# Designed miniproteins, single chains: the designs that were tried, part 114

Each design is a single chain, and the fold is of that chain. pLDDT is the mean over its residues in the fold that is shown.

## One batch from the design tools (miniprotein)

Design m3944
Fold by ESMFold2-Fast:
Structure m3944 (fold): chain A 73 residues (1-73)
Amino acid sequence: AMEILEEAVRKLVEGDFEGAKKLFDELGKKGMSELANKAKELLEKMESSTPEQQKELARELYETIAEIKEKIE
């Protein structure tokens, strides 16, 4: 599970939002469906958002990633 999260974060840093969403889907299948679905929804919103909205959505996304990380650890 941690390896999948690390790969998802790497994809986000690379700007590969589609790849990141696929990895979050895998995390959801491992019992983190609520947080994984929230992360995917935030990524979808970021793709169609203004720069101002993207800033707020990115904050929520990284908070969600931190919550997933705590559940894996």
Scores: mean pLDDT 78

Design m3945
Fold by ESMFold2-Fast:
Structure m3945 (fold): chain A 55 residues (1-55)
Amino acid sequence: PLSEEQRAALLEQIRARLREEYERDLAAPVKRSTAFRSEEEVEARAEALFRAMVP
């Protein structure tokens, strides 16, 4: 298992990538059908990916 520090770093890395996509879509006047709707959705996706990588 990963240490607490490693888990925090990995989760932040995942959040940063998804956050970048969210901000990119947020800047557009028309949203893509696959775009995140909210920061809550971004967080949920980040946690899901994290759990998939670190079971």
Scores: mean pLDDT 75

Design m3946
Fold by ESMFold2-Fast:
Structure m3946 (fold): chain A 97 residues (1-97)
Amino acid sequence: DREQIERFVERLIEDLRKHTDELLKTLSDPASQQQLRDLTQQHIERIRQLAEDLIQRNVRTYTAMMTLFAEYQSAVFDLDREHQRLLKQQEEQERLA
């Protein structure tokens, strides 16, 4: 069901944006904030592209949702890794100032 998959994708994107918003609250450097926003947008585009491919290939709804959820989990992990790197960079800059 296209509508069910599309609704699921929008929920995943909303959750990803909320996750990014929480990470952004801990970053004060505008460049670091923009880098996280850009990475989030790249993952959103990847999830949407994957969803469209799965729909066009007539993948079963449950299988499509599981595949999309795995991609979402990978995106969250990637954002957390980048956030940790940027946070350490910010702390180091504050220490040297």
Scores: mean pLDDT 88

Design m3947
Fold by ESMFold2-Fast:
Structure m3947 (fold): chain A 68 residues (1-68)
Amino acid sequence: ASEKIGRIEELLGAGRYEEALRLAEELAKEHPKSDEGIHALGVAALAAERLGDKEKAEEYLKKMKEAI
């Protein structure tokens, strides 16, 4: 789980926002309400914002808030 988060953040650092978003979405769906899943929602929001999709970023932030 921590290793998957590390890979997602590596993709973000490399500017691979679409790939980072896909992996973050997958991790959040697989482990809802887990620490890794909640963190993945935050990363998904960041990746979506970097892609210019502010609406999708807000959706992930709301989902993260609901999971906490």
Scores: mean pLDDT 78

Design m3948
Fold by ESMFold2-Fast:
Structure m3948 (fold): chain A 69 residues (1-69)
Amino acid sequence: MLMYRLSVEEAKRLVEEFAKRHGVPKELVEKALKGDVEAILKLMSIVSESSDDDEMVKLADALGTIRLE
């Protein structure tokens, strides 16, 4: 707990957990994790239908962390 950033591995797990919780298709999750912009936007749209602003910020941060890989 020395840094205030998610690791890429933790970020991927967070995205997968959110996607599973909100009923996102597995294929869409895999495309989003590979950096497909269209898949990322669709995944965020699905999650936003049943999450609050704090959850959406965490999801955006996680997706941003994965893209830096």
Scores: mean pLDDT 72

Design m3949
Fold by ESMFold2-Fast:
Structure m3949 (fold): chain A 81 residues (1-81)
Amino acid sequence: SGVKKKLEELKKRNKDYLPLIEEDIKDAREEITKEHGKKYVDSLSDFQIVTIRNIKTLEEMGDENGVKELKERLEELKKEE
């Protein structure tokens, strides 16, 4: 329930970043693995990985509001999982 609600909110705010959830998770895992290593990525849920990648993308774009919202969602995901 809570996880599904957050996924819908992420789709609404970042629909361009989440067009194909399964492929997007794979791409996010590969990107974060290059910076932090596989064991770090394997310790995180799929939603946490995608959220971390999306935060990075929004920071590069200068979307301060999007970054803030995704950081809040990441903390909630860590608390729920």
Scores: mean pLDDT 72

Design m3950
Fold by ESMFold2-Fast:
Structure m3950 (fold): chain A 107 residues (1-107)
Amino acid sequence: GAAATREARRHAREAARALAAGDLEAARRHVERAAEAIVRSDDPGAAAAEALRELARGAEAAGHEELAAALRGFAEGVRDAAARGLLDARDQAEMLLEVADAVVERL
């Protein structure tokens, strides 16, 4: 629903700020909360793509340019796949959560 969509966006922004500050523990907690909200959002694929773009901004602010580029690429791929009906929105959101977790763990 709309409330879950707004909650996902809020946590994605907080995760990006934590990542930019080098607080990986806070970033991971906010990614997990965004993930829970994304699955319950009105458009999980769009919400997941937006969360990846926010994380890319945080990574870029922290000096991780290659990681930021990769996250933006994933966000575009998700949006395009969802628009083409190639992937179930729920499965797409779940795969993006795994990518976001792996990215935070590697920093």
Scores: mean pLDDT 78

Design m3951
Fold by ESMFold2-Fast:
Order: structure tokens, then C-alpha cells, then sequence
Structure m3951 (fold): chain A 67 residues (1-67)
């Protein structure tokens, strides 16, 4: 599978971890969302990974809306 597909799957796994972290503490959940947003910015700098970065950013924004 492509790197973009792996990045998408990793983003979905990060969402699950962030939700579990929010169950333990809001601070931990927010820290994981921040990591997701920073990772999305780095992915978007690579033209081959930009779509995966945009997807990860969208997931992080959806998590913030649920918080």
C-alpha cells in the first residue's frame, strides 16, 4: 500500500488514542490533538503526502469539536 494510505490509517489510530486519552485527562487528549495537527503540517509540506496531511488535520479538528 502507498505511504498516503499508511498515513491515513495512522491518523485514524491517533484519533482512537486521543479519545482514550480524553477519558483519562483533557490535558492528555489535547496534547495528542496538538501532535496530530503538527504532524499534519509536516505531511502537507510533502506533495506526495499532502492529501494524508489534510485528512489528519480534518480528524484533529473533528476531535476538537467533540471536546
Amino acid sequence: SSMAEKAKANGEAAVALAREAFAESRSSGLALIDLMLRSAEQLKKDPELAEAGEYLERLARELLAEA
Scores: mean pLDDT 79

Design m3952
Fold by ESMFold2-Fast:
Structure m3952 (fold): chain A 100 residues (1-100)
Amino acid sequence: MASKQELIDTLLKSLETWKATLATDPEAVAKLDALIAEVKATENASREELLAKLKAVEIELARMLQSLGLLSEEDVRALEALSIEEFEERLRRQLKSLKA
């Protein structure tokens, strides 16, 4: 089972990767910096509060990527439809992929 810090670090890595990819878009960079700050602010949250906040941040990221033509509306809706348990499993799979 992933620790709270591993879940935080996994999403932070994703956000930093998108920030590097979108570095020439100042509005996207500003939005990503705000999302990174929100993730870092969850350090003292319970596991359930952390997962809810990380899911909210990932939905905001997905909506931004949709506006840039990088994700479909279906991808955003699929993410929104995930339960907290399904979202945690998705983050754990991302963590495993990053360690591969």
Scores: mean pLDDT 80

Design m3953
Fold by ESMFold2-Fast:
Structure m3953 (fold): chain A 88 residues (1-88)
Amino acid sequence: ADEAVEHVEKAAEALLAGDYKTASEHFSKAIEAAEALGSDFREELVKAIGPYLHRAAIALEKGNVEEAKKNLQKAIEAAREVAERYKK
C-alpha cells in the first residue's frame, strides 16, 4: 500500500517541478504497485484517483498549472484513503 501512495506523491512532486514525463512514470508505477497487492486495491485506487488525474490532464492542456496541482493533491488524498482501507 505504501509504495502506491509514494508513487502518487512523487508524481505530484514531479508535476510541481514541471517534469511531466517523470510524473506520468510515477502514476504508472503507483497503479502497478497497487495491482501487485491485488486487483481489488488496483480497481479502487484507479477509480478513486482517475477523476482527479483526468482533471489534472485537462488543466495542463489549458496551461492551468494551479488547477493541475489542486487535482493532483486530491489524487494523493484519495490514494491515502484507499491505502488505509487495505492496511487492515
Scores: mean pLDDT 78

Design m3954
Fold by ESMFold2-Fast:
Structure m3954 (fold): chain A 99 residues (1-99)
Amino acid sequence: MIKIDASSPEEESRLIAKGVIETAKKTALREVEKMADFFGPELVEEAKKLIENSTFGEIVALTAALKEAQSPEEAREIIELFKSPEGLDEAVRRMFARL
C-alpha cells in the first residue's frame, strides 16, 4: 500500500515501479470502461484481460491504439494484434514509426 517506508534507495525504486504499473492498469481499465457504449461489453472484457496481463509499455500502447479506433471492428483488430507476441511487436513498431 502507499506510504510504506523504504529501507534503501533500491527498495524505494521498486515500490515506485510497482505504483506506476498499478496506476497505469487502473487508468487503462477506466478508459476502456468509458468506451464500453462504443465497443460493446465483449470487446471491453477482452481489453480488460489484456491490460491485467500486460507490461507497462503494452498497456500504454493498447490504450492509445484503442482511443484511435473509429469502429468496434477496428477495436477488435487492435485487441487481436495485442493477443499475439508478433502482432504486439508490429503494433509497437507502428506506434514508434509515427514518432
Scores: mean pLDDT 69

Design m3955
Fold by ESMFold2-Fast:
Structure m3955 (fold): chain A 79 residues (1-79)
Amino acid sequence: MEVSDEEIEEAGKALREHFGLELEPVDGAYAALTIAQIRDLLAQGKSIEEIIELARKVDVSSLKKDFLDERVPVGVTLP
């Protein structure tokens, strides 16, 4: 499936809005997920709403702490 950077940015924006994370992208990451994780999910044919549903199943408290404290791309293992 063809995945564009525009689709990745749109998914990252939706995740940021859904989780209320008003953070600028760090190297290779959009809020709760890395660019690579978002690309893989889109390549699997997941919709933005499905990606949000998957992200909701992660440990949000742990994710939020790690993302805010790190200076590198962060991500979570999606279920």
Scores: mean pLDDT 58

Design m3956
Fold by ESMFold2-Fast:
Structure m3956 (fold): chain A 73 residues (1-73)
Amino acid sequence: EEELKKLEEELNKQITEERRKLGDEMVSAINKAKDLPEEERKKLIEDMLKRANDTYQSLLEKKQKAIEEAKKK
């Protein structure tokens, strides 16, 4: 349906924007960590990647739930 397509596009834009913000935060954190020992820097990067992945999964769940609610209307 046209309405459902528009909702999906809007939600995809929101997910893209949130992922962009996460990417910017990660780049900033890596740049600040450049003076840290390599082992500590690797751990920071791994922690940031895990947090980014968890956030992305949460956004996907919210998108799926919103689409299912729209289908019921």
Scores: mean pLDDT 78

Design m3957
Fold by ESMFold2-Fast:
Structure m3957 (fold): chain A 61 residues (1-61)
Amino acid sequence: YLDTPEGQAEVEISMAIMLASVKGDEEAVRQLSALRDQLAAGADVDAITEQVQALRKKLLE
């Protein structure tokens, strides 16, 4: 599972949630949790990955 795009996206979301939590960005945590739920519901993995990457970039700025 972790060797799939879906599994990789799930790992990226988990790491981003941890980063957002450390920074105290509750809005980012909520948005990332929603993306995780969408991925679990069968949303397009590429679209989810792009949104996660965008949120992670904002957290690192």
Scores: mean pLDDT 79

Design m3958
Fold by ESMFold2-Fast:
Structure m3958 (fold): chain A 72 residues (1-72)
Amino acid sequence: GGPAGKAAEAAKKAAELKSPAAAGSAWHGMRVAVQLTGDKEAGLEGAKYALEGAGDDPGARKAAQEAIEASK
């Protein structure tokens, strides 16, 4: 829960809409929220959701996967 979790859900929804720009913006907001709150667990969960939602976009999938690795 908290700001990082809500931002992660926004990233998931943006990716599901097949809008790489919107997905990237929402994902960036989630990373900032994680940095401010220190909630690495929510950050990792959001990155996994972004990966699932980006199934049709190779660039978005790669970005989400790299973010998962960075969030460990």
Scores: mean pLDDT 62

Design m3959
Fold by ESMFold2-Fast:
Structure m3959 (fold): chain A 59 residues (1-59)
Amino acid sequence: SEKEKKIEELQKKLAEIVKEFNARRKYHPQLTPEERIAFLKELYEKTVPLMKELAKLKS
């Protein structure tokens, strides 16, 4: 169904974002405290909307 496809697409998007951020972190391990906070904020801002949509669909 459309719901199942949407869940799969959202999970794939989340996995891709996490993979990109993990790769970026590994490539640049010497982040300053300020850069680390900015990195986490960016990750949170990109992932939270997708997580909320997934929770809505799984309810």
Scores: mean pLDDT 81

Design m3960
Fold by ESMFold2-Fast:
Structure m3960 (fold): chain A 68 residues (1-68)
Amino acid sequence: MKELYERAEKAGAEKAKQKGRLLTSDEINELSTEIVRELGAEDKLLPVAKYGLASGAAKVSIEKYRAA
């Protein structure tokens, strides 16, 4: 899970920088889904981690970049 949190944190920061603003809920959901796909493709996602749980964990890491 460390790789998931580190990648989510970095991706959230980079996306916010790219947009020049905080992220919308849709952008956070899309980004969390992409991170889970990338880790799954790289076999870096824990075997017992459900995609829903992994996506939720990624979303929590990105949440601080949410506009509100």
Scores: mean pLDDT 67

Design m3961
Fold by ESMFold2-Fast:
Structure m3961 (fold): chain A 74 residues (1-74)
Amino acid sequence: MKYYGAVLKPTPEGRAIAEYVKNSGIGEVRKLPDGTYAVALKPTPLGKLIAKQIEESGIGTVEEVDSVDEAFAL
């Protein structure tokens, strides 16, 4: 199954998106030592919407990946 792998900036906005992803069950989140967030979003309509917002707002980068492990390697 394809996922959207994202890396979010260590900002209040990035933190808010990471917490939303974790709490809503639309993906998995890993906080990195530098304060950035690695995120693997499920290819659901909501996951696609959040991935689009991450790219358009500039709070992070997004790529399509085949697994959660691949997303966390971005």
Scores: mean pLDDT 79

Design m3962
Fold by ESMFold2-Fast:
Structure m3962 (fold): chain A 68 residues (1-68)
Amino acid sequence: SMAEVEALVEEGVARIRAALEAGASDEEIDAIIDEFMRRVYAELDSASAELAIVRFAERYNELVRELS
């Protein structure tokens, strides 16, 4: 459902935001992204997974612009 997509995206974005604010390494950021991708493929159907990935990428790009 859209609610499940939004919940996973919001959790992933919150983890990335906290890591970036704490000055996390690229390796730590990559680990968070890998865990998000693992959960997306484990918990969502293929169409919802594609949507979650697109929404996460957009939100991540917004975060990078805000924190730059």
Scores: mean pLDDT 85

Design m3963
Fold by ESMFold2-Fast:
Structure m3963 (fold): chain A 67 residues (1-67)
Amino acid sequence: SKKELIEKGGVGLYVGGSEGNERMIEVGRKLLREAGASEEEIEKMEKAGRAGDAKEVGKIAQELAKK
């Protein structure tokens, strides 16, 4: 489902971003694109994930799920 893609994508960007795992980040990006996220939304979530900002990642995921 769209919600599952957003949740898995967000986890991928948060965990992958925090650990510097580029393969996990790329998987997270692909899942978010499949969920209908824009490239700008994906880049914003990736930036938050790389910063270890779980609150911002969660906020972006919730807003994506509402669309």
Scores: mean pLDDT 85

Design m3964
Fold by ESMFold2-Fast:
Structure m3964 (fold): chain A 91 residues (1-91)
Amino acid sequence: DKSEVLKEIRELIERLRELRLNGAPASEIQKVLERIRELLEKYGLVPEVLELLSKEADEDLQKMIDALRQEGYTVEATVLLIQAHASPVQE
């Protein structure tokens, strides 16, 4: 159900952080981001994921989330916010 999918998305965000921390190849990072996108599109969980991110966000990321809530939701923008939140690691 949607609760289990939201849990999977949370676990994928944690995996994204771990992959970046460990210097994983860009291809592995992209696979995780594509899985998150698929789940967001299939189950319509953009508002729920933005709420999840807002609970852990700093002030700058929170402003971006609030702007997205006001202007409407896109899967693409949500994936970009997740990617920013996970902070890039150079290989």
Scores: mean pLDDT 71

Design m3965
Fold by ESMFold2-Fast:
Structure m3965 (fold): chain A 79 residues (1-79)
Amino acid sequence: PTANALFLEGLEAAAQGDLETAAAHLEAAIRVAPSARFYTALGWVYAQQGDLERARAYYERALALDPSNADARAGLAAV
């Protein structure tokens, strides 16, 4: 599958409350093609699981790729 397909599958799993499957798909998307939006989505998933340390790390990785990413900035401010 493409990175975008894995990303969308991750978002679908998150919408269904399956945060573990969401994280797995988002990690697979990052392995194929890292991007700020993929790191931001994974940060959000870990924040929803209560893993604020991992959430923070992924938001920081997103901002390293795209310092203007508003969702990553907002996520980092919230953890």
Scores: mean pLDDT 89

Design m3966
Fold by ESMFold2-Fast:
Structure m3966 (fold): chain A 80 residues (1-80)
Amino acid sequence: SAAVETLLESARVVEEAGYPAAAKVLRAMAELLEKGASRLELEIQLGLARIWRGVMKIVGAPEEALEALDRGIAALEAAL
């Protein structure tokens, strides 16, 4: 799906920027969407992604990484 493709591309950009743990959250979101996981599990990963977004902004992560994370968050929100 377009949402899964967006999440996986966003995870790649975030990981290349040096945030592999944040990228794992985006990949978990993609995997859970493909497997038809519960809304609760998707919302937990969405919450974790939002926490990472705040932390990455505070530590001065590259704008490209922040924009990629925001695209991933928006893709999951649109799929819910």
Scores: mean pLDDT 89

Design m3967
Fold by ESMFold2-Fast:
Structure m3967 (fold): chain A 92 residues (1-92)
Amino acid sequence: MERERRMQELRQIYAENIARLNALLEGLAGLGRRPTDSRRVTELMAELLRRAGEALLELSRLSTDPAESQRYAALGQEYLAEADRLLEEYEA
């Protein structure tokens, strides 16, 4: 019960952060721009990726299905790595 509720909350957090990230990327693509063209955009994207990644890592820890747990862990680590790379690219 409690675990299922927490997992539902985390899926919602993940979905909201990814929706915001996708909307931002679509806007940038429409303008022919890159995230690293702006410090604010780079920081915002990194924050969205980090929040999504953290939610996935917590979902991995709460999941009782080993396959689902592994998928969440892999995807979560990927998003955190992307956030770090994006900030490094901006900092040159």
Scores: mean pLDDT 83

Design m3968
Fold by ESMFold2-Fast:
Structure m3968 (fold): chain A 66 residues (1-66)
Amino acid sequence: SSELEEAVKERLEKYKEYLRKHPERGEKLIKGIESMIPEIERKDPEMAKLAKKILEEMKKVKKELE
């Protein structure tokens, strides 16, 4: 039951690293993922759940840095 949590944690760490290198691109990355969610959900609903959870956490991180 921790596979999804581990995947979210790993993706969030990658996002934090990316944001440290490219802080101005955080919003573009969030919008990019958001625009892909409908297609991901059509092909892989489980991956879409992961993407949505990562997206919400990314929005929180970005808000804390603003």
Scores: mean pLDDT 76

Design m3969
Fold by ESMFold2-Fast:
Structure m3969 (fold): chain A 85 residues (1-85)
Amino acid sequence: MTYTLITLEGEKYEVESLEEAAKLLGFSSVEKVGEVGDKEIYLFIKGDKARIALKEGKEIYIQSKELSIEDAKKAAKQIEEMLKE
């Protein structure tokens, strides 16, 4: 399945999975941390650092700059609450 990865800079890349999207951005793993309706919230993780990604249908939107895993989890929870509006 083909997804479109959209970066904070507005760049677009075609990827076949969330794992490929994470790898393209230099991350080693993907963790699902939230879900609201058809939207899913993920962390792309490398060592002690993470970025927040939002998946909606076939599109993956990067939501944050590089953060600590703890800060990324806190920010992802805030995004989840905002999506419940």
Scores: mean pLDDT 85

Design m3970
Fold by ESMFold2-Fast:
Structure m3970 (fold): chain A 109 residues (1-109)
Amino acid sequence: SAALAAELAAAAERLPPAELVALAREMGALGEEAGRLAGDPELAAEARALGDRGVALAAAGRGAEAGRVLAEAVELVIEAALKIPDPVKATALVLRALGAAADLILAGA
């Protein structure tokens, strides 16, 4: 959502670049795993590309842009999770993605 993107962008600007790089890598990996479990290789590739873009933006000190990309990655994990046949794995991935977003917001506060 636009609201999530705005919140993560604002929080990401206040985070050290190294922490934002780590979060971008984690989110890309979560999305790739979610796409794989959903049987959606295009979504897995898109999640990886978002993670790589988030890492590059964070490393360049472009925190707000990295935060917006992280919001896209969170939404992509949730979308992929809806297609995963295993509800326990789907729930775990959604909780991991939302937890990472919450940690970013709280660390940026």
Scores: mean pLDDT 85

Design m3971
Fold by ESMFold2-Fast:
Structure m3971 (fold): chain A 65 residues (1-65)
Amino acid sequence: SEIEKKVKELIEHIKLVLEEHKDKLTEEQIEKIIEEFRKELEKLGVPQSEIDKLIEEIKEYIKSL
């Protein structure tokens, strides 16, 4: 679906930003990036349960960097 495509693009974009700046981003900046990602998912109409799951996935990705 169009929503699934946009969600995937948002995930890929946030992962690239986090990977590119992994040694330069403060904890505060990372939280702001995650909050913006949440807002974009809400804007697309993604259910809160899926948003929480995707944010957890991004946080795990950050730990792997």
Scores: mean pLDDT 81

Design m3972
Fold by ESMFold2-Fast:
Structure m3972 (fold): chain A 68 residues (1-68)
Amino acid sequence: SIDTLITNLKSPSEDVRIQAIETIYKKKLRSEAVLNALIDISKNDSSYAVRQTARFILKLWGWEIFLD
């Protein structure tokens, strides 16, 4: 479910967070909650790889305008 994926975006595991972002993209889960979560992750996640994954998906969806 979307709720499970949003929870996984806050996982202590970097790999789980990346997989959640990729699953959101593959399933085309475009909601306000998902957009806000991806923007937050792209700016604030502790892992560079996780931030870049979120930024890349936002760019693919044309939402890069929300990245500062």
Scores: mean pLDDT 83

Design m3973
Fold by ESMFold2-Fast:
Structure m3973 (fold): chain A 73 residues (1-73)
Amino acid sequence: DKKELEEKIEAILEAVRLALLEENPNASEKEIEEVLERAKAVIEKSLKENNTPKTKEMLEKLYKLAKEKLEKA
């Protein structure tokens, strides 16, 4: 399901954004956006090139960690 995949990637990126702001609250929007764009590209490329059970497990683990981080925010 493309929608489910997009939702998981969005949650992961939002958790990364929060982590970056926690580490450097003065980080510019542009700096954060550049990191998030790179992260999104890497995730999308990995999913296209490595359609394996291991890659799916990694995505699920990242999504779980992302949800935990977002819930604590």
Scores: mean pLDDT 77

Design m3974
Fold by ESMFold2-Fast:
Structure m3974 (fold): chain A 87 residues (1-87)
Amino acid sequence: SLKQRLLQRALEHVQRAIEALENGDVETALKHLERAGVLASLVADDPLARQALQHLIEAIKALEDGNVEEALKHARRAYELLQQALQ
């Protein structure tokens, strides 16, 4: 379904963002988190996707504040929620 395709693409972008943050690549992480947020917003009628979107927003805010550790916590939580939405 379109919903599953969008969720899968969002999940892939969050995974890439987590990998980038673990390697200290904040610029690449921001691009992937922003893309994941757009994709998650298109399926935010799903409660898990909506919760993941909130964590993606918080991860982006944390990076804007220079807090990589906080951004990783939020990105990892978004990943878990998107995986649950996919089943």
Scores: mean pLDDT 92

Design m3975
Fold by ESMFold2-Fast:
Structure m3975 (fold): chain A 80 residues (1-80)
Amino acid sequence: MEEYIKKIKEIYQKALKSLDEHKNDPEKAREIFLKAYEEIKKIGDEVINDPSVTNEQKKKFGEIAKKYFDELDKKLEEIE
């Protein structure tokens, strides 16, 4: 479980930094967002299909992933 959380946190932090570096490039910012979104979704699919992960852990993962998606969405909307 901890490895999955670490992976999405690293994806989120890298995407957030890249969005900040491209705050004047809306097309590039959209590409950065979509790539991060797809990578986090892929990890989420791995979590859902992992029999060693409990239902409570899956729920916690979903809450953390949603928080990261919401923060990236907000950052993307702020880019001009």
Scores: mean pLDDT 82

Design m3976
Fold by ESMFold2-Fast:
Structure m3976 (fold): chain A 82 residues (1-82)
Amino acid sequence: MDADLRAIRAQIPAVRKQFPEAFERAKNKILEALKKSDLIIREKDYDGIAEIAATALILTLGRAPSDEEIELAIQSVIDVYS
């Protein structure tokens, strides 16, 4: 898990460059959902978690995610931190 998270984090700049609009859209939707959740997460960590989740989703798909795929990613993140 730690090695995978480090690898995903290292890919954030590349994903942002290749899919800038898709990355920001996925990140913002995930971030909004995390802020509305009852999860005990430090506020400063929300942005980092959202960036990692958006990057992992885009890398897995190799394309811009749909709204449904973003919602599934949000549910997965909430399940991990709940």
Scores: mean pLDDT 78

Design m3977
Fold by ESMFold2-Fast:
Structure m3977 (fold): chain A 96 residues (1-96)
Amino acid sequence: VKEYAEKVKEEGEKLVEEAKKGTAEEQAKKMSELIALALESIGKGEKYIEAAKEAVKAAKEIAKIFIEKTSEEEAKAAEEKIKELEKLVKELEEKL
């Protein structure tokens, strides 16, 4: 469990660094990969909460960069998705 969270943190940090150098399309793809990883971690339950938090944190960092380079509509969609993930993580935390 702890090893999985550490691996997700490393992958997230790598994707954030790549996103800083990428196009808006590449940023959207990397953000989607991290969102999928966060949802998978949430779906695995309370033991994977730290992995979910790391994935959400990385996705949120990419979303900040993406928002500056994309349309207002796409920026709002990204922000809403991140907020939904943060809410799911908080609900999972409350079950601990």
Scores: mean pLDDT 78

Design m3978
Fold by ESMFold2-Fast:
Structure m3978 (fold): chain A 77 residues (1-77)
Amino acid sequence: MELVERIAKEVTEEVVKKLKEEGYSEEVIKAAAEEALEAARLTAQEAFDRGLSEEVTREIARKVAEGIAESTVARLT
């Protein structure tokens, strides 16, 4: 669904920008982005299926994407 994919990509792009600004390597950023995007897609789809608003869905997906990215960075660095 277009809305789910859009939210997942937007929150993942926010995470990628933060990691680039912090000076992480391309390999670390790619791994974090891939894991964050997948988690954000699943989270956004579930929230959408539950009838949550776009704003609430985006906020939940953002928190999940940030948490997964932080975990991936900690594991790889």
Scores: mean pLDDT 83

Design m3979
Fold by ESMFold2-Fast:
Structure m3979 (fold): chain A 95 residues (1-95)
Amino acid sequence: MTLEELMEKLRNAKTFSEAKKYVDQLVDKAQELIDSGTEEGLREAERIVEALREMADILQEIVEKESGNPGLAQLFRDQVLRIAEALRERIEEQK
């Protein structure tokens, strides 16, 4: 699966289970790209970080709608943003 396909799947996620699955896949892919140590890999990882940050609010809405729990939705959003920031810091350290 390409990075663009994963990002599209995340944007089209309708359930918490789907959203979590694609977030986890994007995070795993970003870690692989960072660990590769290649300039291209780091560039692709940056794209994943930006996508996760842009989608955090949409993911919150999906989680809240499915779970009926605003606290869980906020926690998931904040977790995604923290993961994105940690990945960004790792990318900067590899440069």
Scores: mean pLDDT 80

